# Designs tried in a protein design run: designed miniproteins, single chains. Part 75

Each design is a single chain, and the fold is of that chain. pLDDT is the mean over its residues in the fold that is shown.

## One batch from the design tools (miniprotein)

Design m2743
Fold by ESMFold2-Fast:
Structure m2743 (fold): chain A 103 residues (1-103)
Amino acid sequence: DEKAELRKRALELFRKYLEAVQENLEKSGDEKAREKQAEAWYNFFKDFGFEELGEKLKEAILNGDLEKAVEIFGEFVEKLSLEQIQALIDTLEIALSRLEENS
């Protein structure tokens, strides 16, 4: 199932992204970076029509609750089309690359 494989890839990338954000925060001590990332993900979910899930994700990220953030992201990904999941993977790969470059 192509959609199942893409969902799995998106979840794996999101987990790696959150881990990279946490590592960057530990190195920089910049609490504003966490808030900025939480707001970016809230807006991303809102733009897809999932504002309520976006608010829950923002709270999980701000609280450093990695497992809850991944759970909420999984709920979001289950609601997306194949094309939307592909766009999300591209977004995550770009975001992760930028975090690795700036850390």
Scores: mean pLDDT 80

Design m2744
Fold by ESMFold2-Fast:
Structure m2744 (fold): chain A 106 residues (1-106)
Amino acid sequence: MELTTAEEAFRAAEEELRRAGLRARLEEIEVDGKKVLKVVVEGGEAGRRIQEATEKAYEYAKQGKPDEAGAALEELARRLGGGLGRAVRYLGVAYQMIGAEVAGLP
């Protein structure tokens, strides 16, 4: 699937998380008049680890720092591997896109 939006990247992540027995959702938060999406992940120890990493990515994304947002998830993606690793990489892509949108980058 060609990933062109943060929502498409999130949907790809959600499919992989669902296969692993985890649940994920998007929350829309307004920061300085800009729409910023926040990912919430639930489900056991793996869900908690992913949620911690996505909270760091969210903090970078809302500051318009796409590279740092993606990097916050890359280490966890490498450690998890497999379907969960792919899910976390897709979340990293989503937060990079969100951070770029917040920064006004094309």
Scores: mean pLDDT 77

Design m2745
Fold by ESMFold2-Fast:
Structure m2745 (fold): chain A 60 residues (1-60)
Amino acid sequence: MYVSSVELPNKEEAERLAKELNEKYPDVEAEVEGNTLTLRSSLSVEKHIGLVLRIIGEGL
């Protein structure tokens, strides 16, 4: 299991992304604390990093 945390501009954006991740990816659990999105996944390290990069700059 891989865990990553990403700081987003605001709580609303973090909650939106967490909802989308939880709906699209069954191997992913996303949770929000303030404006921080925590991504837990059973994906490969490459796929996990790919999702983190999408969140940070490339979009979902």
Scores: mean pLDDT 77

Design m2746
Fold by ESMFold2-Fast:
Formats: C-alpha cells, sequence, structure tokens
Structure m2746 (fold): chain A 58 residues (1-58)
C-alpha cells in the first residue's frame, strides 16, 4: 500500500464509529480531495468509504 492509500484507509476507519461516512468526509479527514480519495479507493478495488473502513480494520 502507498502512504496516501494508508491515509485514506485510516481516515475511513476513524469515521466508521459515527455511522456511514461519505467520500467527502473521508477526504476532509485525510486532507485530500474527494477525487483523490476515490482514485485510491478504486485502485484498491473498494467501492465506498464503508468498504475502505472494513479493509483498514483487517
Amino acid sequence: LTPKQKRVLQAALELSGRGPASTAEVAKAAGLSPGTVRKHMKSLGLKSASEAATFAGE
């Protein structure tokens, strides 16, 4: 995993405790744009912020 991919996954995991997080909320927490977050999630085969949080929790 790249450092940016790890940042996206950690942000998604941190937000998971508040319920379903949007890509925009993950982007804000990670300090990235929503488009950048979507690009990294797509490269990992993840469809949503909730899938990213589950993947990070493994």
Scores: mean pLDDT 75

Design m2747
Fold by ESMFold2-Fast:
Structure m2747 (fold): chain A 75 residues (1-75)
Amino acid sequence: MKRREITLEFDYSDVEASRAKADAAIAEVEPFVTPEELEQLRKVRDIMLAAAERLRARDPSSTAKRTVHVFVREK
């Protein structure tokens, strides 16, 4: 099967913009990937956003940036 690379970026200085950008990236690949791969992408998004929110609560001045590269199977 073909594999597709998806890049999810999380900017801890702007969690809401990071959420919107991740949601847009997942929506773009939704028609091309299996339901199992789609659920995995949503889980990665949720874990990363929760981590960013926790960091912001402890250090509102944080400018930390995290990029995750995910390889998913096309249907």
Scores: mean pLDDT 78

Design m2748
Fold by ESMFold2-Fast:
Structure m2748 (fold): chain A 66 residues (1-66)
Amino acid sequence: SHMEEVMKKVEELAKEAEEAIKKKDYEKAIELLEEAIKLVEDDPELVAGFRKAIEAIKKLEKEGKK
């Protein structure tokens, strides 16, 4: 089903983003989460969740450059 295909891809992107964060590759983590947003663009709640995650990652990147 469309929902199962979307959920599988989103889960894969989220796992890769988490691994990128652990490696401090924040740019890659942001790109992966932006890709997830494109897959769930018809779900405003999921989009908001991923946008909030991206903002948290940007904050971590900024703090790391101090």
Scores: mean pLDDT 81

Design m2749
Fold by ESMFold2-Fast:
Order: sequence, then C-alpha cells, then structure tokens
Structure m2749 (fold): chain A 63 residues (1-63)
Amino acid sequence: GERQEILREIGEELREIGKAITAAIAFRLEKEGKKELAKKLLEQAGVSEEEGRKLAEKYNIPL
C-alpha cells in the first residue's frame, strides 16, 4: 500500500543522507590531516569518495 511505499522511500533517503553526512565528516577529517581516520570512516560506512561527493551535492551538504 501507499504507506509501505512512503516508508521505503523515507528509509532510502535517510540512508543516502547518512552516507552524505558521513562523507562530509570524513572529508573534513582529511582536511585536518586525519587521513587514516577519514579512510576508515568511509570504509565502515560503505561509501566511496566519489559516491560521497555526489550525495553531498544532491543534499547540498558543503564539503
């Protein structure tokens, strides 16, 4: 039903937003010289640098 579809869409968007925020944090850590921590954060979140940049652009999150 429509309720299940809406909940699925919300869940997908929340996952994308979570990846975008994680990528933004990782990129800030890299700028601060914490490159190993940034790399581990991206790997743990399952997001590549390229995917993170695209998602940050989609949600207007500054990098």
Scores: mean pLDDT 81

Design m2750
Fold by ESMFold2-Fast:
Structure m2750 (fold): chain A 55 residues (1-55)
Amino acid sequence: DDLDEAADLAIELREKLSKEPEEKKKKIEDDVAKLSETATAKEIIDYLRELLEKL
């Protein structure tokens, strides 16, 4: 499910962010908040996958 995939990616992102500086966490949270206002679940999943590859 897209929803399950998004949830799994969000958990992994949270774990990776826990070792990042607060400044970087805030930027990512702001980006995700903006995306969630207009994006579909698939767009959010794609964004999270790309972000996780960068971390």
Scores: mean pLDDT 73

Design m2751
Fold by ESMFold2-Fast:
Structure m2751 (fold): chain A 76 residues (1-76)
Amino acid sequence: MREELKRRIKEALLEAGVPEDVAEQIANAAATLYENGWTPEEVARAVRTALKAHGYGDIAEPAAERVLEVLRELEA
């Protein structure tokens, strides 16, 4: 469900080095986008853009890649 999806995305962001407050906000937004029918690739792109906007451009690529992997596992 939504809470588990959000939790998994947040964990992926934290593992990539995103601070907890930012990871919480981005995970909530990413889970909402995915539930609204966005593809894993579209959600990962949105996560990368959001991280760059928050000043975490240096880790945006690896963080978005981890989120993409989480979402793809859900579709397997």
Scores: mean pLDDT 84

Design m2752
Fold by ESMFold2-Fast:
Structure m2752 (fold): chain A 89 residues (1-89)
Amino acid sequence: MEEEERRRKAEERRELHKEILELAKDPATHEEAIEKLEKIIKEEVKKLGGLSKEEIEEAKKELEEARKEGLADPLYVEAVLRVLEELEK
């Protein structure tokens, strides 16, 4: 079953994202918000079993397009790019 655990984790993730967005509004805590996003993104990547070089390049391309379209938060884009840079090593 474990449906309650799945719901709880999803809710915790949403609350964490909300907290990160509030931190991002203050220039003094902007870097802390990026660090928290990086941790979340790394956990998602681990669930996917990691990313191949092709997947990393594709993700970077999609992020750049989303940034140009204004569809992605610049803070989120920066956090994802930092994670992809680490995976590229």
Scores: mean pLDDT 71

Design m2754
Fold by ESMFold2-Fast:
Structure m2754 (fold): chain A 52 residues (1-52)
Amino acid sequence: SLEDRKRIIQVYLQSRGVPVEKAKELAEQIAKANPDASDEQLGQAARDYLAK
């Protein structure tokens, strides 16, 4: 589900040191842009977002 995708991204971002509030916002943004992406693709999108 979209909520599961958001949670995966949020946890990943938090594991990289992103504060919980910012991680939630970024997770929603990334998941909304890539709702049908695999968990691997979502992880890559989050990683790319952190690089910029």
Scores: mean pLDDT 78

Design m2755
Fold by ESMFold2-Fast:
Structure m2755 (fold): chain A 75 residues (1-75)
Amino acid sequence: MKVLRRSVLRLPGGDRLVVVVEAPKNTSDEELQKAIDEAVAELARRLGRPLRILQRSTHLVGDSRVGAAVVEVVP
């Protein structure tokens, strides 16, 4: 699997972030979930803090599959 893009958005007023992974349309659900987990783990390492996944979602957008995870920065 090839990840096309990774993005991180900060939610206002909180310790929550949204991690977004864009992958090719033919990416399996398992591969997309793995890419989300890898992106969350990499973000946790860069922040030096554990992250907890609160929600996951996947969408088909044109020729891409987009996976998103709402994560919480653990104290």
Scores: mean pLDDT 78

Design m2756
Fold by ESMFold2-Fast:
Structure m2756 (fold): chain A 57 residues (1-57)
Amino acid sequence: MELEKKIKEVEQKGKDSIEAARKTAERMAGSPLAEAVRQAADEVIEQIKDFIEEAKK
């Protein structure tokens, strides 16, 4: 159960960092980097969700 609390904390920090990165990428709208960063962030978010679901099992 201690692990579950740590996972929630990491998830929260991870989402916050990814969201900040996504907003920064949007500020660079029109740059090829903006699209690439957004797609990478989306993939990471999906991986985090999948990882948490598997860890709970």
Scores: mean pLDDT 70

Design m2757
Fold by ESMFold2-Fast:
Structure m2757 (fold): chain A 61 residues (1-61)
Amino acid sequence: DKIEQAQLLAVEGLEYESKKDYQRAKELLEKALKLLESDPNANEDAIRTVKEKIKEVEEKL
């Protein structure tokens, strides 16, 4: 399930953000976003939340 895979990647990305590994956090969040955007059943709020997190991480790079 692409949604489940995206959720796992997003959680892992947030773990790296907590460790201040912003490069890996960004990579994982971008992978999660691509999976969500490729699934027509993906929740728009989830997509927006991941995009906002990517922006936050990019500000720290």
Scores: mean pLDDT 82

Design m2758
Fold by ESMFold2-Fast:
Structure m2758 (fold): chain A 71 residues (1-71)
Amino acid sequence: MVSEEEIKLGIASLLYAIGVFAENKGDYEGAIKYYEKAIEILRSIENPTPEAVQLLKDAEERLKKLKEKLA
């Protein structure tokens, strides 16, 4: 059976990928929204795997750099 943690990681991974796609298309506002949603989901995981921890760090770094670029 797929665990809640696996489902959350899967959804967050998809949101992160959509965020990267939006950023590459110049949709920076959309990219920020997707990265923030991915971060929210990843932070809700009670027992994060190393993969989930790494994805959270990657999403937070991308969001920070993108917000700095827009300032």
Scores: mean pLDDT 85

Design m2759
Fold by ESMFold2-Fast:
Structure m2759 (fold): chain A 97 residues (1-97)
Amino acid sequence: LSEEEREKIDKEAALTFVLIQVTLAIKDAERGNYEAAAEGFEIAIRNAEKVLSKYPSPELEKALEHLRRALQASRDGNYEEAIKHAKEAADLINKAA
């Protein structure tokens, strides 16, 4: 593999990992595991910020805004709003790959 191909694989793997974390947090919120959902969104934000610092992406920047809104909505007890923002973030993360 070329260095360019390795970088692409590393980026795709990192984005896939963030997407899995967002998806699990959504499932926790849908199941009423609200504390687990909030923790999942915090972890997803931290990992997405690390990916963005290494691989700049307008789609990932927008995804981060939606993840931060999902976390805030979760803290406010607005889990329906949190799930909506998290799903939008998941779509944007998928487009960033």
Scores: mean pLDDT 86

Design m2760
Fold by ESMFold2-Fast:
Structure m2760 (fold): chain A 67 residues (1-67)
Amino acid sequence: MKEEFDKEVEKGVALIQLAVALVAARRHPTPEVFDEAERLIEEVKKKYPEVQKEADDALGRIRALRA
């Protein structure tokens, strides 16, 4: 039970971090914020492999905002 709960919490935290990065990039569209958002998403992707697809999708969205 605790291991399953801890994994669900970790995944939830990872998804929240991805959402925060995307919101920051949309509200403050500056090169510095985009670089920070991409860095945070890459860190989440490395730490939480379960959200790798969501992290890749988030990176794609930020790169699209740069264009």
Scores: mean pLDDT 78

Design m2761
Fold by ESMFold2-Fast:
Structure m2761 (fold): chain A 73 residues (1-73)
Amino acid sequence: MYKEINELLLEIQELIKKGTPAEEAIYEIVSKKYGQEVADEVVKRFEELKKVPGVDDSMAIGQAVLEAALKLE
């Protein structure tokens, strides 16, 4: 589980480095593995977390993906 989460986070970060917006990168990677419904939920949670002062994109992505993975157990 945690190894798969770390691999997803790496794939998302690589798309962002190539100029893909964070929301699109999350959606593309998560939808391929868990489907569109889960990807939509992760993107929504990322956008909510990103609004918190002091939270950067990497922190928001990590937290949103972790929360979704815990719900899929």
Scores: mean pLDDT 79

Design m2762
Fold by ESMFold2-Fast:
Structure m2762 (fold): chain A 68 residues (1-68)
Amino acid sequence: SARTEELIARAKAATGDERDGLILELHEDEGLSQREIAEALGISQSTVSKAIRRARELSERRLAEARA
């Protein structure tokens, strides 16, 4: 889809929390596997897995702070 291609292009240009968030969107919203994301971005599946974990942890912290 056009959104999948846009998110991949943005993730390639992004670093840190922004890249981690875009990788999470590719996995959760677009339904790409960790392997497909790794192939698209030219990184390891381990790097993708760690990015997803960091993005989820950041999202959970932000939700907890918003509810406090």
Scores: mean pLDDT 85

Design m2763
Fold by ESMFold2-Fast:
Structure m2763 (fold): chain A 114 residues (1-114)
Amino acid sequence: MALEDARALVEAELARAAAAGLEAHGVALGGTNRKEKTEVGVGVVAAYDAATGTARARLTVITYSENGELIGEESAVVEAPDLTAADRAALDRMMEVLAKTDEVEEGEGLTTTL
């Protein structure tokens, strides 16, 4: 995907998630319909479970009120079959690094792996 296309998709999704967050949490958070400026954060977390062979990526969109109060959090989980080739390569690299670190600490650190 071109960077411009990715940016347009992210901007559209952020706008949707912010609107949905305001509607979903407006009453539950004890707030009247807040007409104040909101701030939207986006995070992507990728994880690989070597024991089950499952790779997943989680996209989280967080909406904040002008005073920094959390007013909405929406997440979408993309599992292994729906991951892009780049995401899978990143997860494979992360798994290799984690496995190597775990072996070194287990062999030399013995009881400090927590």
Scores: mean pLDDT 44

Design m2764
Fold by ESMFold2-Fast:
Structure m2764 (fold): chain A 95 residues (1-95)
Amino acid sequence: EELEKEYEAATKMAQAAEDFARGLVESPEKARQALDEMRKAADELKKYRELAQNTIDAIEREFERDPERAVEVARGASRAFQTLADKLKAELEKK
């Protein structure tokens, strides 16, 4: 039950981080929309909420200072949360 909720939240966080990285190539407005989606996903994460919030803070800090670095941080976040989602899905499939 908790694994299912965490899996969904981790998947949303990974997708939003990926959308942020791609959004910066398209427009700043698209990137900001992706940041809002990341914030929504972070609120849905239970055990990993603090990690998600810290990740969003890092992306926002780099976005203001160095947009190219923000893309790299967002790509890293997408990979990390996708890895988490994959592990949670494997646990759900064991049930």
Scores: mean pLDDT 79

Design m2765
Fold by ESMFold2-Fast:
Order: C-alpha cells, then structure tokens, then sequence
Structure m2765 (fold): chain A 78 residues (1-78)
C-alpha cells in the first residue's frame, strides 16, 4: 500500500541528502512525491518521480536509484 511507497521514497530521500546526488529543487520534488504517497495518491507520486527522471542534470547514479524506486513502487504497490 501507500506505506510501502512512503518507506521506499523516504529511504531514497535520506540517501539523496547524504550522498549529495540531488539538487535542492530535485529534493523538494522528492518531498512532494512523498506527500502524494502519504495521501494515498500513488499515481500522482509516480508522475512526479517520472518528471524528475526526465531532468537532464541527474547523475547516472541518481537516475538508477530513482528508476529502481519507481520500478519497486509499480511492482509492489500498484
């Protein structure tokens, strides 16, 4: 359910902040996706994550981490 999505996204946010792989704007987009997931809007959360994935400033490592989380949410929550 939404709890699994929130957990996965919260772990991604922690890693993103610790590793410095995401900009402040990208971190805020992750927080917005978490808020959608907390409200049970998993489709809205995924839409925000896919928008973030299209950001050309994302590093290869950040892109792989984000793709992994999106895949996990799609396969386990939806």
Amino acid sequence: GSSAAVTALSLLLREAEELGLFSEEQIEKLREAIRHAQAGDIEGALELLEELLKDPSLSEEAKRMLESVIRHIRETVL
Scores: mean pLDDT 81

Design m2766
Fold by ESMFold2-Fast:
Structure m2766 (fold): chain A 80 residues (1-80)
Amino acid sequence: SKERLEQFVKEVIEAIKNANSLKELLDKVRELAAKYYPQLDEEERLAFNRILAEISRGIVDNLTKEEIIKRVKELYEKLL
């Protein structure tokens, strides 16, 4: 039932992998957020906001792409 949230997670992980700069990553995350957020129900929006918060935290803490991806995957698995 959470197929749209799963698609968002897959695309955001790909965006993190492929971004060559912080600006590119932030621009792509905003694009994906604008695309997926209107399509989500109330429960999925709570999960979505938690995933975005995790990405933002990883960026602020200057984590590697691999660590940010790991945290996003672990969080998504807990939200299933």
Scores: mean pLDDT 83

Design m2767
Fold by ESMFold2-Fast:
Structure m2767 (fold): chain A 89 residues (1-89)
Amino acid sequence: MKEALELEAELGLEQIQLAVLKLLIDKGKVNLEEAKEELKKLEERLEELEERIEELKEVDPEGAERLRELLERAREELEEIKKKLKELE
């Protein structure tokens, strides 16, 4: 339960950071190379969170299942941002 709540909070922060990056790209407020670097860091963070959620499945399968849904939404947003950046090249 505690670990699941901590992971949910970290996924929430990831979602906020993805939303902010997308907004800055849409407003032309970020350099393309800086946006790519930030996106790479967010992608690496999502990979770390995915590993921790898989570990959680052994002790809290219900919490892990719920977090996996949030993780999949974050991955969809990440892919949309990747596509947007590629179109701006």
Scores: mean pLDDT 82

Design m2768
Fold by ESMFold2-Fast:
Formats: C-alpha cells, structure tokens, sequence
Structure m2768 (fold): chain A 92 residues (1-92)
C-alpha cells in the first residue's frame, strides 16, 4: 500500500540522514535534526492521519516524498526537482 511504501521510504531516508550526520556532525543543523526526528517517527507510525501530518511538516506529499527518496537512492537530481514541484502543487 502507499502508506507502507511511505513508511519504508521514511526508514531508509532516516538511516541515510543519520549516517550523513555521523560522517559530518557539522551538517546536524536544527532543520536536519528536526527532519530526522520526523522521519524516524513516520517510519514507526501506523496511523495514516499521523503520517499525513508528518509529511505536511516536511512540506511534502506521499508521491513527492517517494520520488525524493528514489532520487536519493539513484543520485538523480531531476527526481528531486519533480518531487519539489509535486509538493508545491499538493500544498497549494
């Protein structure tokens, strides 16, 4: 399901961000730490309404978030641009 895909993507994104912060502690900005906390919460959340609230806090949507994580996995910057465009459309 879409929610299970979002949970899996959140777990992967959290692990990647946590590893990046461990490798470069100066990258642990307040925004990065807040994002990490939200991603970890979303990865463990089973309530669809709570997942939607957490996605909104990240300024994203389910589809945009999945594309952003795919971009992170592949290193494809075009997927980040597409994800950002979808998130902007969803939150208007």
Amino acid sequence: SRIEEVQAAAAKAAATLEAAIAADPESATPGALERLAILKEMAKETDEEKIEELLAKLGTSPEAFLLAVQGQETGDEALYDEAAALAREYHK
Scores: mean pLDDT 79

Design m2769
Fold by ESMFold2-Fast:
Structure m2769 (fold): chain A 68 residues (1-68)
Amino acid sequence: MSEKELEEIKERGKKTLEEDRKIVENSTSLSEKEKEELLKKLKEAEKAIEEAKSAEELKEKLAEVSKS
């Protein structure tokens, strides 16, 4: 994978997480506790995207966040 491909994947991931964060924050059907848990997972996913040095590492880190 090229460095440019990894950068594009990271950029798309961050944009998706920003949209998901807005959806969670504006939800009227989620409890405050559910919102906090989802926002925490979105923050962990954002950190995984930032810290990943390769697409393989990014995939592994996102899988870890999704498990919990």
Scores: mean pLDDT 77

Design m2770
Fold by ESMFold2-Fast:
Structure m2770 (fold): chain A 82 residues (1-82)
Amino acid sequence: MDEEVEDALALMYMGIGNYLEKQGKYEEAISAYEKAVEVATDPEVRAQAYENLAKVYEKLGNTEKAEEWRRKADELRAQAAA
């Protein structure tokens, strides 16, 4: 099923982003997490990608952007829980 393939790709991009983040390659990590958001069809998978984006932006010192991504993750999780 295409949906399963897309979410598997999203998890792969999140794994790449986590690896890049551990290497201090924050801009590259952001790109990987943004691809995960684009590909993800499951709201929880997308929310996880948003949380990872928030973490990277915090490490870059961009607290406003980090709060934006956390809010988006919380909104998606609230929708998935309803």
Scores: mean pLDDT 81

Design m2771
Fold by ESMFold2-Fast:
Structure m2771 (fold): chain A 108 residues (1-108)
Amino acid sequence: GSVIVRATVVLEGALDEADLAAIAEAARQAARESAAAAGLTPRAILVAVEREGDRATLTVTVVLDGAAPEEAVERFAALLAERLPAAVKAAAPHATVAGVTVEVTRLP
């Protein structure tokens, strides 16, 4: 089995391609550091940033082993919810974070 942790960050502001690239890199680093802090080793980290006018959606999908402890997964999700907005603001200070959602899905 696997555990999938998906974080979605909704961004507002006039973001150019350099902003989107910086956000994606910062998000990937934040996800790696958050997983390490929770004692988890991701099987995969996928980062996507999609722009729709003056809005952008950052999606970070982290695939964990199905044997990952529930407490560690919950800690990771909490760290991701805290650290992703901070990483985005550091990478693109003119971006506004309009929302953050983190969901955990367990696959058989």
Scores: mean pLDDT 89

Design m2772
Fold by ESMFold2-Fast:
Structure m2772 (fold): chain A 74 residues (1-74)
Amino acid sequence: RPFTPEEEALLQAIVAHAKRFLDAAAAGNTEEMDASLEALRQALLQYGKLRNDPEIEANAERAVATLRDLAAEI
């Protein structure tokens, strides 16, 4: 099925939050990293619910955990 405007908006938000997290990580801005990572997690969970896909929800948690772990190694 085609993406709905709501799905497209969530996908754009996911990309924006991911970029914000990477920029914050590069700058060492821990407050912005935490804020953007939480926003990314919420957007991914909303997208999973909108798709009614538990794999997307599970992948959201894994993606956030992976990004947090990678940031901690920097």
Scores: mean pLDDT 76

Design m2773
Fold by ESMFold2-Fast:
Formats: sequence, structure tokens, C-alpha cells
Structure m2773 (fold): chain A 110 residues (1-110)
Amino acid sequence: SLTLTQPSSVSGKEGETITITSTASGIDISNLKVSWFKQKPGEEKELLIYDNSKRAEGVDSRFSGSVSGNTATLTISNLKPEDEATYYNAVYDPKEGWVWGPGTKLTVEK
């Protein structure tokens, strides 16, 4: 079964660039559909990135996605306090449907 691993937390300073990495369990995901979602407490998950590297409508250009082999990467440039959230990687497996990562909590420091 496809399993995704993310760091539990990452932190960055306001104005920095950070990356959040998701690793698939021994499977090349570069030919699969890879998405990234942002969720704040009490809110629904917001789609940020779809089809590996495409930004969803209304998403700031500071957010970018890439996929290489078994690794998906979300990059956030020019960090803002509003970026504090949990970020989820999701990969579509034709056999299992959507497989979700455990989420990474981002903290933005001054």
C-alpha cells in the first residue's frame, strides 16, 4: 500500500523560504497526481497545488510544488504569519484512490 511520510513540524522566519517534503514508501510518484493542501484549525482543507506543480485558483505565487522520484516538495517563499497552518500532501493511487500524508505543522517566527 502507498504510504506518505512528512515531518511533523517545520519552522521558518518571516520573509524566509521553506520547504516541506513528503516521501512515498518506495514508490515513484512522479507519474501520479500529487496535490498539496493547507488547513488551519476549524477550517476546511484548501487546495494549494494540484497535478504535481500547478497552483490552484487564487493561490499566491509564493507557493510552488515539485515531484522527483518518490519525493514531493512544497516550497513557500517570503513566509508570512498567515502561512501558519498544517500542510498535507495527497497522492492519487489508481488502486487505492487518494492517499493522504499525516500533515506538517508550519510555525512562522518573527
Scores: mean pLDDT 89

Design m2774
Fold by ESMFold2-Fast:
Structure m2774 (fold): chain A 59 residues (1-59)
Amino acid sequence: MKAAEGAEKQMMKMMRAEAKAAAAEAEAQYGEAVGEEVFKKKMEEGKKRAEEIKERAIE
């Protein structure tokens, strides 16, 4: 259980970096509005993923 907290923090950090990279790529190809939306979507997906891992670890 203690390891799950550390893994969650690491995953969130990686998800944020990935979201930023994806948003920058989308912005370059499709425009700023799309990039911003992609960033928000990626951050929400990452948060949902972290919550799922928490629920699985709690039992």
Scores: mean pLDDT 74

Design m2775
Fold by ESMFold2-Fast:
Structure m2775 (fold): chain A 57 residues (1-57)
Amino acid sequence: SDLQEALRRAEERGRESMERIKKALENEKKGIATPEEKELVEKLKRSEDGSEELAKK
């Protein structure tokens, strides 16, 4: 009961963060991203290019 509610709330927070990232990525692809969204996408790409390759291998 309470554990299930806590888990669902954690999932909702994760979904909200993911939605923000998805929106920033979509807006960047459309060329309508705000400076904040562009910065978020740039940080994500930097992490992917550096950390993803290293962590995957």
Scores: mean pLDDT 68

Design m2776
Fold by ESMFold2-Fast:
Structure m2776 (fold): chain A 80 residues (1-80)
Amino acid sequence: MTDSQKYARASGLELMAAFLEDEGDYKEAGEYYERAGKLYAELGENEEAAEYYKKAAEFYEKAGDKEKAEEAREKAKKAA
């Protein structure tokens, strides 16, 4: 993908995550935030990647998925 396409996809993933958050679909919201973080990491946007991985961890924790929450926290630490 071009960088422009990655930014567009990241924006779409953020919108989907926000929608799922509003619906209470916390696990799915976490997955979309994690995907956004991964795209920002690929773009070299390390600060943004770290923030989205932290957000993914928060939503995985709200969903009761402690293992995915910890994995997302480690990704946030590595991205920062």
Scores: mean pLDDT 82

Design m2777
Fold by ESMFold2-Fast:
Structure m2777 (fold): chain A 67 residues (1-67)
Amino acid sequence: EREARLERLLAEAREAVEAGDSERLRRLAEEADEIERLEIVLELAVELGLVTEEEVKKAQEVLEEMR
């Protein structure tokens, strides 16, 4: 399922961020489609405190409209 794939990509992205492995992050970005890539970036940005909750909600609304 799409959710299982996204969860796997997100878990691998978190591990790569924690390890500082930029090459692994690049490979994951190449594997993900545009929507999956945006969802992963959004989740990581929230966890790193780089975006506000308002920005997250706006981005999620756009992603849902693209589906």
Scores: mean pLDDT 67

Design m2778
Fold by ESMFold2-Fast:
Structure m2778 (fold): chain A 65 residues (1-65)
Amino acid sequence: AAAARAAALAAVAAGDAAAGSGAWETYKNMQRGDVEGARRAAEEGARASPTEAGREAALNAKDAA
């Protein structure tokens, strides 16, 4: 939960809206206990991310899930 939230903030700071959105959805899914949904959201954010920093942040959120 905390790691996924930190990853979402890092992606947004990198200016990567797709990665930030994916990481934030990961955080919300983790808060609900939906680990599989969290991992899918992180992977989708990473795939849609145009920046290296954003992709790294989204994948860190997935690893935390």
Scores: mean pLDDT 67

